# Designs tried in a protein design run: designed miniproteins, single chains, continued (4). Part 45

Each design is a single chain, and the fold is of that chain. pLDDT is the mean over its residues in the fold that is shown.

## One batch from the design tools (miniprotein)

Design m13544
Fold by ESMFold2-Fast:
Structure m13544 (fold): chain A 78 residues (1-78)
Amino acid sequence: MVDELIQARAQVDLLRMSELGLRGTLLDLGYSEEKAREYAERARERTEKLSLEDGLPIGVAIIIATSDVLGEALRELK
């Protein structure tokens, strides 16, 4: 039970740090704060889908979702 609470908190912190990292990367690429926020929300929605629908561990879901969204952002810069 205690270990489950520690894991849940670590997962929330990991999700938050990944979101902040993606936003920072997009701002460095010249995206507006508004666009960076839109992409961060898209990544969060995909993470939730992968975790809840496909049953992936949250850390794996974050990596896949963040990678996909970053790829989309880079495509839009072309």
Scores: mean pLDDT 76

Design m13545
Fold by ESMFold2-Fast:
Structure m13545 (fold): chain A 107 residues (1-107)
Amino acid sequence: DNVEQFGKRLQELMDQLVATAQAQADAIIKDPSKIAEYVEQLLAAARQTAEQIIQAGKELGFTALGEEAADRLLAVAREAADLTLKDGTAGARVGLQRIREETARIS
């Protein structure tokens, strides 16, 4: 069932991104001097996940849904990055929560 396969793949990719975002937030809280480095790592992970979602959508016949999910994921990752750059460790906590909320809506 392509619908079930796409849903499972989205869930797996969203879970992986949340785990990465959590690790980056924890790292920033421990060492705020590396905020810019960890933000770039989060954005790189989000871009990679977005590419994997788009590819899964193409392979399973859900191109439009995959593109929408990827766009939403990139938007929330950019929002989390901006919050972290503006507000440091407090921004990283808020950004992580927004990533969790949006990824739950996508999957």
Scores: mean pLDDT 86

Design m13546
Fold by ESMFold2-Fast:
Structure m13546 (fold): chain A 100 residues (1-100)
Amino acid sequence: SLEEKLKELAEKYKEYENSTDPSVRAKRMLYEIAKAVLEKIYGGIPVALFYLAKNYASELSTEEKNLLLEIIDYVEKHYPDKSLNPLLDLARYYINKVLK
């Protein structure tokens, strides 16, 4: 399930929670997003997903890019505020552009 994948990711990248190291920025952002989604805290998450996808998708593994697409679908379905859905569509665009 997506919840199990998010729990595994959150545990794996927990070490990066407070990291200021630019080399792990994509992993830290993915950790923060996974944690928020697991806690059902969606405020700011469409913006975070867009920013991660646009700027750092190439720094993520193929598995992480596919997981990010699953997270986007989940947030779109479960977050009541639909005004930011165009940012989710742009996030999908940027991920799919680098997914090979």
Scores: mean pLDDT 87

Design m13547
Fold by ESMFold2-Fast:
Structure m13547 (fold): chain A 84 residues (1-84)
Amino acid sequence: VSDEAAQEMAKVVDDEYKNIEKIKEELRSKPPSPSRVVGLEMLSLSYRVEGDLLKDKDPDAAKKAEQLSDTYLELAKEEAARLA
């Protein structure tokens, strides 16, 4: 990953990280949806990949991306449980 690309990824990760509590509140206020489970699982995978790409260039952003990945995976599991 280039330094410029790493900085752009880190900015996106930081912005999402700052908004995660609002995102969690909004998601939990909505009725469950199978398409949302898939979307949340895809977000989890995306942030895991970004964390791996950032770990050498920006360890702080990498840690935030890993935390976002874990959070979205837990939200996907919560959503799936509500559909059962």
Scores: mean pLDDT 83

Design m13548
Fold by ESMFold2-Fast:
Structure m13548 (fold): chain A 81 residues (1-81)
Amino acid sequence: SKDEKFREKMIEQLRAQAAMYRALGRDDMAADLERLAAEAPSMSVEEIIEAYLENLRRHFGFSDEELEELRERLEKEYEEL
């Protein structure tokens, strides 16, 4: 399904980002991304997007404006599947 395709794409991206942060010695960031990737199969598309944005807010200090722009981009990617 479209939801499964988006979920698989997000899991792949989360795992890739986690591997990158592990290589940079940022084990705390990597662990949170790995946990989200593991939980994603049980989550809705909306829940995955919101959890990812919350991770970015918590670890990277993204502004509300930056998070909203990213949400719109992720929602558009989902619509285009």
Scores: mean pLDDT 85

Design m13549
Fold by ESMFold2-Fast:
Structure m13549 (fold): chain A 96 residues (1-96)
Amino acid sequence: MVTVTIKVSGVPSKEVAEYLGKLVKERLEELGLPVIDVEVEYDEETKTATITVTLAEGVDVELAERLGRIAAEEALAEVEKKFGVKLTLEEVTAEE
């Protein structure tokens, strides 16, 4: 299975982090990726959300990273508009 890790700073709360994870899942599914699971970890001290997406076997790792970055950037833009915050995309990586 392929795992995509997305790290975002400037996230004001755990609720916003969870909403961001939901949007990432929706965007990846719209892009045609088979999402099995999404885990969201939030660090209150650093205001950082770590979103871990598990994809089904057979997805190309480089494609997963590219589509993960697109999904993350679009999700960040929606969260910024909805909550009036500025987010920073720190990392998008994919691995088996």
Scores: mean pLDDT 87

Design m13550
Fold by ESMFold2-Fast:
Structure m13550 (fold): chain A 78 residues (1-78)
Amino acid sequence: EKLTIKKAKEAYEQAVKLAEDKLPAELKDTLNKIVKTEFAGLSEPLKDIMIAMHYVAAGRSAEKLADLLVDPILKAAS
């Protein structure tokens, strides 16, 4: 609902910022490309639902959501 979607979007924005802080400078562009690609071709309502689902899956924690963004990038870079 409206309150949960708003909180999820705010947490996602914080998670992306935390993920950027956790990554070396050369991988920040990779993070931005992945985030942009994940939502490519989706309508706004579907993007909102997906962000809310990620937020709930992360236990409503921006820190855990940031880890979910960082872990695949670090694994792919290794």
Scores: mean pLDDT 74

Design m13551
Fold by ESMFold2-Fast:
Order: structure tokens, then sequence, then C-alpha cells
Structure m13551 (fold): chain A 79 residues (1-79)
């Protein structure tokens, strides 16, 4: 499924960014941004093709993933 692939790749890139050393700022930021862009692409495609009953839980799942990963990223930078 295209959506499952986009979400898995997006999350994977963001998690890879979080595993990098704090000193590797440019690579970390690039990977995190690319992962986020894939999740945003999945949301944009979902809004065009999913009926509301499928779209709503999908959007909630993506929002939860983004919130979790973004919070982890901010914590890593603050440490």
Amino acid sequence: DLFDRLVAEGVGLMEEALALPKSDTARRDALFARGRALLDQAVELARKVFPPEVLEPFLARIEGLVARLSAAYRRKLAS
C-alpha cells in the first residue's frame, strides 16, 4: 500500500535522524525534514482519496506520530 510505504519511510527517516549524534546537525535536520515531508505527502494524498471515516483515524495517527517524533527531536536538541 502506498500510504503504508510513505508512512513507514517517513517515520524511519525521522527515527534515523534522532539516532544521529547532536554534532551531525546538517544530516540530522535533512533526514528529519525529508521524513516529515513524506508524512505530509501521505496526508495530502489521503485527503484526496480516503472517505471521511478512513481519513479521520489516519490523520489522528499521523498527528500522533508527528507530535511524538517532534517532541523527541526537541528533547534531543535541548539535552
Scores: mean pLDDT 84

Design m13552
Fold by ESMFold2-Fast:
Structure m13552 (fold): chain A 66 residues (1-66)
Amino acid sequence: MKVRVRKEGDEYVAEAESEQGRAIARAKTKSRAEGMAGGGARAPEERAEDAIKYAELAGVELEVEL
């Protein structure tokens, strides 16, 4: 899995890519952005929506592309 992280203002944006798909997460901390993006990119199709909802509850914006 490939993960790239950058800082935008007061937030971190992480982009992760795996054989299952790719995901982009935006969070106030680098570790949260990396973790959520990695989780989203590795989530099977049927779990992608659950991953997005979980991230939102944790204060993270998550986009998943399968």
Scores: mean pLDDT 77

Design m13553
Fold by ESMFold2-Fast:
Structure m13553 (fold): chain A 66 residues (1-66)
Amino acid sequence: MTTEQKAAMALAKAQFEEGKALSVREIAELIGVSQGTAKKALKKLVEKGVAKEASKGKYIFNPQNK
């Protein structure tokens, strides 16, 4: 599983189970990577439309074409 896939799953789980957005720090801690690596993965997910920045520095799972 890639860092990007791990980040997407962490976002989906947080949204589905807790209804919350995750910060870059929270995602980095959850998947065991640096904040820089987590931020890079989140940027790619936003570009793909899999994630959305809900507020400054907070991300949610938002897949395109439901």
Scores: mean pLDDT 78

Design m13554
Fold by ESMFold2-Fast:
Formats: sequence, structure tokens, C-alpha cells
Structure m13554 (fold): chain A 74 residues (1-74)
Amino acid sequence: VEEEADRLADEVAALYKAGASFTQLVRAVADGVRRIGPGLTEEQARRLGERMKEAGVPADLADFLEGSIIGAAR
């Protein structure tokens, strides 16, 4: 699950660098969370957000995507 979350963060960062739209990034995160399933915790969502920032995703976008994951996990 942790490795899958890190992989998802890398995939989202790669899409961002390739010029993907905000809608495409949100969809990629939603699809990735669905693949990982109900085992994804708030701590893993925060780690995913931090890894996206490390990979070059803007902080406000990464924070939004992290919040969307946490909200979806409820």
C-alpha cells in the first residue's frame, strides 16, 4: 500500500510535468486511490502529497489532491 501510494505520487507528478490539465490530475488521483483501495490511510495520503511536492508538483495543487484523497477515504 505504501509503495503503491508512492508510485501514484510519481505518476501524478509525471502527468503534471507532461502538461496534464487539472481535471486529468484529479482523475488520475481518483483512479489511483480506487486501485489502492480502502487500505489507504490519512498518513499515506499526507505522504503522497509530500512526495508529489518533492517531485515538482506545486504545493497548493499537491495539498488540494491530498485533501481530496482524505475526504474520499471517509
Scores: mean pLDDT 75

Design m13555
Fold by ESMFold2-Fast:
Structure m13555 (fold): chain A 94 residues (1-94)
Amino acid sequence: MEVELPPFEEMIALYTGLSIEQMIAALRTLAAENPELRAEAEAVAAELEAHRDDRIAAMRIFAEYVGRLLRERLGVPEAETEAFVAAVLEAVAA
């Protein structure tokens, strides 16, 4: 694949319990390194800022966006992106 997204699964696994600020920072890094995704990533970052008081809602928004990118930009199957989103939410809960 020509365009490589940051390995969010590895980031989530290593950092466990990403703060909302860290999720926003990850989206801004994605936007900076992938200009085609800049508008989408900034919009999602704004949604995270609106949910700064709800970590679970923020992580769901973040994970759903990453899953969508994996499916739409990298052709990852829907079942695999759903598994990724579930794994991220489980990591936040643990």
Scores: mean pLDDT 69

Design m13556
Fold by ESMFold2-Fast:
Structure m13556 (fold): chain A 97 residues (1-97)
Amino acid sequence: SELLEQALRVLKQALKIVEEAKKNGDYERAIEALEMALKTLEDLLSRSTDPEDQEVLKKAIELVKKALDYARQGKFDEAIENLKKAIELVEKELEKR
C-alpha cells in the first residue's frame, strides 16, 4: 500500500525529530513534529479507500495522539515508545501484503 508506505516514512521522520528534540531539550520542536505527523496521517486516512489501510491508519493516529499527549507533559520516553509502536504496527501490516 502506497499510503501505508507514506505513513511509515512520516512516522520514522517524526521519531527522528522527537529523539533529537529530547537530546537537545527542544520541547517545542518535538510537539511541532508530532502535530505535523498527526495532520499528515489524518490526510492519508481521508484519501484511503481500502478498509484494511483505514483500520491501520486509525490505530497509528491513536498512537501518535498518545505520543503527542505524553510530549505535551514532557514525557519524551513515553512519546517515543508510542511512536515506535505506531511504526511497528504499519511495518507488520506492510509485511503481510
Scores: mean pLDDT 89

Design m13557
Fold by ESMFold2-Fast:
Structure m13557 (fold): chain A 79 residues (1-79)
Amino acid sequence: AKTGLWATGVFKGKTGGALLYLHKTSLTLQLTKKGAAPQQFTLPASFAELTEAQRKAKIEEIAREVFGDGAAFQEFVFY
């Protein structure tokens, strides 16, 4: 079901890959690494006021803090 999801993605960095889920109603970003518990980040309310390009850039910033500067999106889809 795509209801309640704003975006999904697959991230790859030097330390492995992660699945990304962005929830529209709660403004929560969930990152799931293989073999680890999901990490959740609460996004500011102002995130909803950003363009898609600005939202993607903010998500990439957060993901690089978690996975390091080598992290890149393999797949990223807004719904």
Scores: mean pLDDT 69

Design m13558
Fold by ESMFold2-Fast:
Structure m13558 (fold): chain A 65 residues (1-65)
Amino acid sequence: ARAAAEEGLRLYEQGRYEEAAARFREAIKQDPNYGYAWLGLAGALRALGRDEEAAAYEAKAQSLS
């Protein structure tokens, strides 16, 4: 989970938001309770203009804390 999330962050920093989202989804698949991966996915989706989906994933991350 951590390695996929770290790769997601790296891709996000490069502006590769769709690929970043895919890496964060993989991290969530490996550990659905990894709140950081949900926040990372939300960030990538906001960068893609998908704000409503991002808000839902932010709420999910908060529910895991």
Scores: mean pLDDT 82

Design m13559
Fold by ESMFold2-Fast:
Structure m13559 (fold): chain A 87 residues (1-87)
Amino acid sequence: LKSTADWLRGSSRIYEKEGLLKAAEYYRKASDAVERGNTEEALEYLRKAQKEVKEHYRKTLSGSKLAAVEVGQEIVLIGVEVDLELG
């Protein structure tokens, strides 16, 4: 969906400004895959982007704060998958 692709592209810009260049690259590739209608590729790049973000937070956060990031990422992944499957 356009809104899902726009959100992924927005996430890419945010993480690029934060210096997470690899995460930003993967969010951009996920957005491009959504626009091409490639759900599998979009979800693969989203998982890679989330892994880069999680590794960054793992260096600065621990315990319940890191767990909250992990839960948030899972909710986002499910939301994107549902949006792509529904059209």
Scores: mean pLDDT 81

Design m13560
Fold by ESMFold2-Fast:
Structure m13560 (fold): chain A 82 residues (1-82)
Amino acid sequence: MEKAEKELKKAEELWQKGNYDEAIKHFETAIKYAEKEKNYELLGRAYLLLSGVYSAKGDIDKAKQYTEKAREAFLKYREKKK
């Protein structure tokens, strides 16, 4: 399926293995593809997971920033439905 979904899956696998920095790079790539595809559901999921990685690294400010971006993406996803 879409490139964004493949990158998201790879990022989740890397996070599960503790490879946080590589997971972040793949989440950022998934975000880029999700934005191009206007897949706001996947965009929200990617931001939420990236927030989790930053929280695990102790970067609370970035974790909070990405949680807010996830919220905005999910709002756009809901607005697209009639």
Scores: mean pLDDT 82

Design m13561
Fold by ESMFold2-Fast:
Structure m13561 (fold): chain A 97 residues (1-97)
Amino acid sequence: GLTADDLVRALATVDPETAEKARPYLSMPPWSLSRRSDQFAVNVLYLAAGYVMGWAEPEEVRRALREMLRIAEKEGRLDDEVVQLALRVAEALGLLE
């Protein structure tokens, strides 16, 4: 399976600063993420890395991004770091449209 290092390396080709800030979240076990918005944000980062690596479709990233934003807005967590990191990666990839 993909390692956190593989994901960070892929994201670093787009935005190296954001990729390194995302490293702790990508290295966490899924059960350590208590907030649904954080779980959805990590899924956006995972699929964005997959898009860069060529195994995920851009529409999969856009769908995950829409679900992340829906949950984050509902929970009042749009300003959470991992949500903002996912947004920066999506913007850098041109996937915010």
Scores: mean pLDDT 84

Design m13562
Fold by ESMFold2-Fast:
Structure m13562 (fold): chain A 57 residues (1-57)
Amino acid sequence: GHMEAERAGRAAALAAARTGDSAAAGKIGQEGSNHALQGDDEKARELAEEARRLGLA
């Protein structure tokens, strides 16, 4: 749903931030947010799952 997609976008941004690459973090965060806003729950869910496996969310 919308909230799950939004959460996934935030998780993607958090994962990028932990990488320490500010430029990449900005792009990945924006990309994740765009997917969440467009209702791309599949992609957003995948990003959230990845972040959780890395211990981020």
Scores: mean pLDDT 60

Design m13563
Fold by ESMFold2-Fast:
Structure m13563 (fold): chain A 105 residues (1-105)
Amino acid sequence: MEEIMEKIIEYLRQGKFEKAAELAEKAGLEELAKLLRELKEAIENKDEEKIKEKIKEITELVEKIFGPEYAEKVRKALEYAVELQKAIDEAMKLMEESVKKLEEE
């Protein structure tokens, strides 16, 4: 059980929300998997209010099932992953703009 949560947390820190959700689903944590996928969608849509709501819902669910120590680890991993994804999206946008300028010539 603890090993599964540590691996989910590791995937979340890497921004691998779908892999984290798939592992949660395989572990019988279907509600956690659903919330992780909803959080990924909120991040892709840049919905700041929904991102905060989903982080809160995920953290509260983890606290109920695994306790406050795992809830805090998950919360920190999710906050880190959101900031990492924003940085990746900005870098990707800059690269796409550069590539478009080269390919249109």
Scores: mean pLDDT 80

Design m13564
Fold by ESMFold2-Fast:
Order: structure tokens, then C-alpha cells, then sequence
Structure m13564 (fold): chain A 68 residues (1-68)
């Protein structure tokens, strides 16, 4: 869906920002940013929770690589 693609691109942009500015956010703050974006797509764009959870998990996995 267009909402799924939009969310995936927003997550990619957040990850790219964090990679360029590693001292800007803690890991917990970065996870909270992703959670807020994901929740917004579920609540306002009607994205299915299962799809949102999958994209959130993928984003958190990439964050772990940046911070670990």
C-alpha cells in the first residue's frame, strides 16, 4: 500500500539521519521516534498493525546495528 511504502521511507530517513548524527539521540530516544511514526500510520493512515509491527521490528534491528 502507499501507506506501507511511505512508512518504510520515513523509517529509512530517520535511520539515515541517526547514522549521520550519532550523538543526536540515545538508542531509547531513537526507538521512541520510530514508535511514534509507526503509531501515527496505524492511527491516521489505517495501516494494519501486523504490517506496522514488521516495519517497526526491522527499524529497531537497524538501530541496534548503529548503537551496538
Amino acid sequence: SSAEKSLEEQIKRVLAYIRRHPDSLSFDEAVAVLQTIVDTYVTYEGLPQSVADKLFEKGVKELKKIYE
Scores: mean pLDDT 88

Design m13565
Fold by ESMFold2-Fast:
Structure m13565 (fold): chain A 102 residues (1-102)
Amino acid sequence: MEKIERAKELLKEAGLSEEEAEELIRIAQEEGYSPEEILEGAEDFLKQSSEEARRQLRRTLELYRAIKEKDLERVRELMREAGLSQEKIDAYLAALEKKYAE
């Protein structure tokens, strides 16, 4: 708990909103990162914090949200905006669709 609260403070100091910081921490927890790893990641993000880094992070949060909601169309749009080739996008979406089918 205390490490998660510290990570949230550091992410906010790096320029994220409270909502963005909480969403990122929740994502990291769902992916199996420990509180200590989440804190270390937040410290690293603060050290390298820039407007470009924040934009990249927000794009990553939007992509993760689309993946969790199984919104394949939104995932495709976000990957195109990131500059991925159609071939790479189609391969990734096929892998996600297979994973969603379980």
Scores: mean pLDDT 77

Design m13566
Fold by ESMFold2-Fast:
Structure m13566 (fold): chain A 56 residues (1-56)
Amino acid sequence: SDDLLKQAQDLLAKAEQYRAQAAAIRAAGGDPNEASILEGVAALLEGMAKWLQSKA
């Protein structure tokens, strides 16, 4: 389904943004807990995207 593939792509794009934000926080010496939360959200979104791709 095109809708499932689009949703998967949107989730992967958001995950990549959260990964980039977490990396920027770590590089700046910011809050490691905030970076870890963003990485966890990204991992969840990536898992959801892979599941949606498997159903397309």
Scores: mean pLDDT 90

Design m13567
Fold by ESMFold2-Fast:
Structure m13567 (fold): chain A 62 residues (1-62)
Amino acid sequence: MVKPVDLRALLAKGITTAELAEATGMSPAFTSALLRREVAAGLVEVREEGGRRVYRPSAAMR
């Protein structure tokens, strides 16, 4: 399927762009753009860990 699934459920454990693309069947470029939009909307946060960007739901600020 090419339709985006509920990405927040997938983000709960922390996910990279590549992992999300594999899980949803989307292209890496589209997945990256989608994640950037979610971060800009304040719905997802991004953290760098081990040289990779890991995305997770924005539930609380520290």
Scores: mean pLDDT 69

Design m13568
Fold by ESMFold2-Fast:
Structure m13568 (fold): chain A 88 residues (1-88)
Amino acid sequence: MKLTPQQFEDEVRVALLEIKLVNAKLAAERAIQNGDTEMLKKVAEDLEKLIEELRELRKTASPQLQPVVDALIADAEKMLEEIKKALE
């Protein structure tokens, strides 16, 4: 089964956003271990932007990609909640 050009572009965008989320999680884990409050604030800002990008992609994503995007949004929101708790 070959993807349409639009479906391929959407899948590439999902993959790039997954990479951004993994990098944000690694940065957050390191910052929590080190008590780096400034880095945690930066990661929180990056995660909020990532959630916005994922929500926009969700509006145009195929039915097959929507569950993947929804899972990424949930993971990003969970990480953002953990960071906000660590900052208080």
Scores: mean pLDDT 82

Design m13569
Fold by ESMFold2-Fast:
Structure m13569 (fold): chain A 92 residues (1-92)
Amino acid sequence: SKLEEDIERGRRLAEEAKDGDAGEWRRALERTSTIEELEVFADELLKVDPKKTYEALKGTAESFRLAGASPERVEKAEKLAEEAEKKVKELE
């Protein structure tokens, strides 16, 4: 299914990006084609580094907003950033 393809793609993007900095993670997240791909990619990055994921997702949400992305895509990026921030606070 399309959803299964998006999940697999999200996981592959996370493996490719995992050694990058927050700016590289932000650019990779911005290249996602669906909300489902974005969510899976963000979830995998969160397992690697919650703080870096939070910084990357904050930038991604702002980039989506400035580029005129759909409200749903902006809201999803903002929600994922909030979830990452919560994870950072739980680990500190």
Scores: mean pLDDT 80

Design m13570
Fold by ESMFold2-Fast:
Structure m13570 (fold): chain A 64 residues (1-64)
Amino acid sequence: RPFSPLEIERLKKANEEAQKRFKELEAKGEDTVESAMKFTAESLRLIGDALAEALREEGRDVTG
């Protein structure tokens, strides 16, 4: 199944957030393996959350 336009938009936003987070870590001098692993976990979580949100919006009416 190809990505929907909404999924693509959410992934782009997640990528922008991850890039901003990475720059913040660089500014703080976070360069340890543990910091890199924490950043990777956070980035995967952001991407996963963004994709889940896009799937929710595509599959259901917004209730509210």
Scores: mean pLDDT 68

Design m13571
Fold by ESMFold2-Fast:
Structure m13571 (fold): chain A 80 residues (1-80)
Amino acid sequence: SEKAKGAANTIYLSIKDAVEEGLTDEVIERIANNTKEYASTLSEEERESLLAELERLLAKEKDERVKKALQAVIEAIKSL
């Protein structure tokens, strides 16, 4: 869905910005927790769509730090 693509892209860009500014485990946890809170407001179908878009971004990503952050975000959503 367009909404899921937009949300996934916003999360992805936030991670990319954090990497450029000095990505710490604390920043990764903050992004993951904020994303989990957002995902908790979504329907199950919208959550599955968001996860699919995030997993697609993860599959194409080459930066190991960005991959680590995306994995943390995905795991946080899956813990709902």
Scores: mean pLDDT 84

Design m13572
Fold by ESMFold2-Fast:
Structure m13572 (fold): chain A 99 residues (1-99)
Amino acid sequence: GPPIYVEEIELEVDGKKVKVRVEIYRFRDPLTGKEYILVLLYDVETGRLLLRGIFDIEKKELTITEIRGKLSEESLKKIIELIEKVTGLKAEKVTVKRG
């Protein structure tokens, strides 16, 4: 379906300021019926996917995968806060990994 939220924001990636398009989706797994929030961050200039977030609504666990480049700690905080604000959900566990 369409994203529930779209915004362009500035983040720090590999020590550089990058304009990023944030797209947030709510979806249901058709096999399990389990609900998730999907977060996709694209570099506006290159169109490349920088980061993917999966929020497990039932477990309140957010897994962030850094696909291209490393976000600063402040930029990661900003994204987590944005996800929580848009969804009205609080993450009880946050995991950050490389993809």
Scores: mean pLDDT 87

Design m13573
Fold by ESMFold2-Fast:
Structure m13573 (fold): chain A 64 residues (1-64)
Amino acid sequence: GLRGTLEDALAYVRTMIERGDVERAARELAHLSGLSQATVRRLIEERGPEAALAEARRRAEARQ
């Protein structure tokens, strides 16, 4: 979208996951959230992509 830089970044990450690029998605979510890439990858694998996206959003908002 044209508005909501965080929402645009999260939408792009969802597209990466849908295309099977989990490593790139994990790297981007790590950058946004401040979590390690390994932690984000584990969240995607164990809890699913929507849970990882939600956690990254919460942490990104808290870092502002």
Scores: mean pLDDT 79

Design m13574
Fold by ESMFold2-Fast:
Structure m13574 (fold): chain A 64 residues (1-64)
Amino acid sequence: MAEIDALVAQGNALIAEGKKLMATGNKQDILKGVGLVLRGIGLLTDAWLLGKKRGETPKGTELK
């Protein structure tokens, strides 16, 4: 459970950092930002799957 919370926090942080880099308009920063966003999405997906591991209805608040 703590693992899911950590993955959600990390995923959201990576997406936020990636969006900031992409907003700078620098070619190098945009490439780094895209990579961070993709990684963040992967972590959020993993967290969502872990939340459903027991086949119970997750509240989803921490995953949204």
Scores: mean pLDDT 73

Design m13575
Fold by ESMFold2-Fast:
Structure m13575 (fold): chain A 83 residues (1-83)
Amino acid sequence: MSKEELDRLAEEIVDDILSRLSPEQLQALRTQRRLSPEQRDALGQAATQAVSKVVKEHEDTLSMDDVAEINQRARRLLHERFG
């Protein structure tokens, strides 16, 4: 898959993660001094669901390396956006 397509999918994953979180969970990410175990679990669940959706939709075209790259890019985007 192209670099541009991987970037687009990573952005879609981040947007999907953020759409799955409550306003309180989003505020915790923005202030981000420490996440509670519940907030961390909610973020992890949202991330797993968002990645699984993209992988399922593109299973015939995504390699294992592409999936790893998308995960890495999505993590980087979240870190850049929230701290």
Scores: mean pLDDT 76

Design m13576
Fold by ESMFold2-Fast:
Structure m13576 (fold): chain A 57 residues (1-57)
Amino acid sequence: QEEFDEQLYRAARVAIEAARKRGEPVEDVAKKMADETFLPKEKVLEYAQRAREELEA
């Protein structure tokens, strides 16, 4: 579980960084990732939000 969560978090960081360059909302990126990974939208949103906060800090 931890290995899988770490991989997903790294993927979320890459996706959020790319989305920020495009001016794309975090929620849209999270929805796309949820569709691609078959994870609950809430869990993907949590990863995306954490990645956004770390990139802004």
Scores: mean pLDDT 71

Design m13577
Fold by ESMFold2-Fast:
Structure m13577 (fold): chain A 82 residues (1-82)
Amino acid sequence: SIVDRIQQIRDAMRQLDAQGVTPIHVFSSTIRKMRDPNHWFNIVMDIVIAADRQNVDPQTVARYMRGMGVTVKQIDDIIAKV
C-alpha cells in the first residue's frame, strides 16, 4: 500500500541519519520550494506516488528526498495525514 511505501521510505531515511550520511546539496530553487509548507507536501506526495508506480527501491527514494532537503519529520507529518 502507499502507507507501507511511505513508512519504508521514512525508515530508510532514519537509517541514513543514524549512519551520519550527509545529504548532498540540491539546486537552490528546489530548496526554496521545500520551504513552502503547501508546496513541499505536494512535491513529496508526487514523488512517493511516482516511486510506487515505478517500484523504486525505498533506499533510493530516501537518498533522493534527503538530497532535496526533506526531513524525517516532514514524512511523519505525511503519514499522520494518510
Scores: mean pLDDT 76

Design m13578
Fold by ESMFold2-Fast:
Structure m13578 (fold): chain A 57 residues (1-57)
Amino acid sequence: SLAEKERLGAMAVLAKLEGDLETAARYLHLATGASRAEAKAMDAAEIGARVKEALLG
């Protein structure tokens, strides 16, 4: 569902802000399909933008 993906995306951003790169990558993958390598290259703002783009078009 959209709400589930929004929650997962928010968790990815929070994990990145906390420095938990593995958790951030996992939740971003579940929310958007982004790879672990892509997730690790993004900062928290970029993760937030990716989530918004993937869920809202």
Scores: mean pLDDT 83

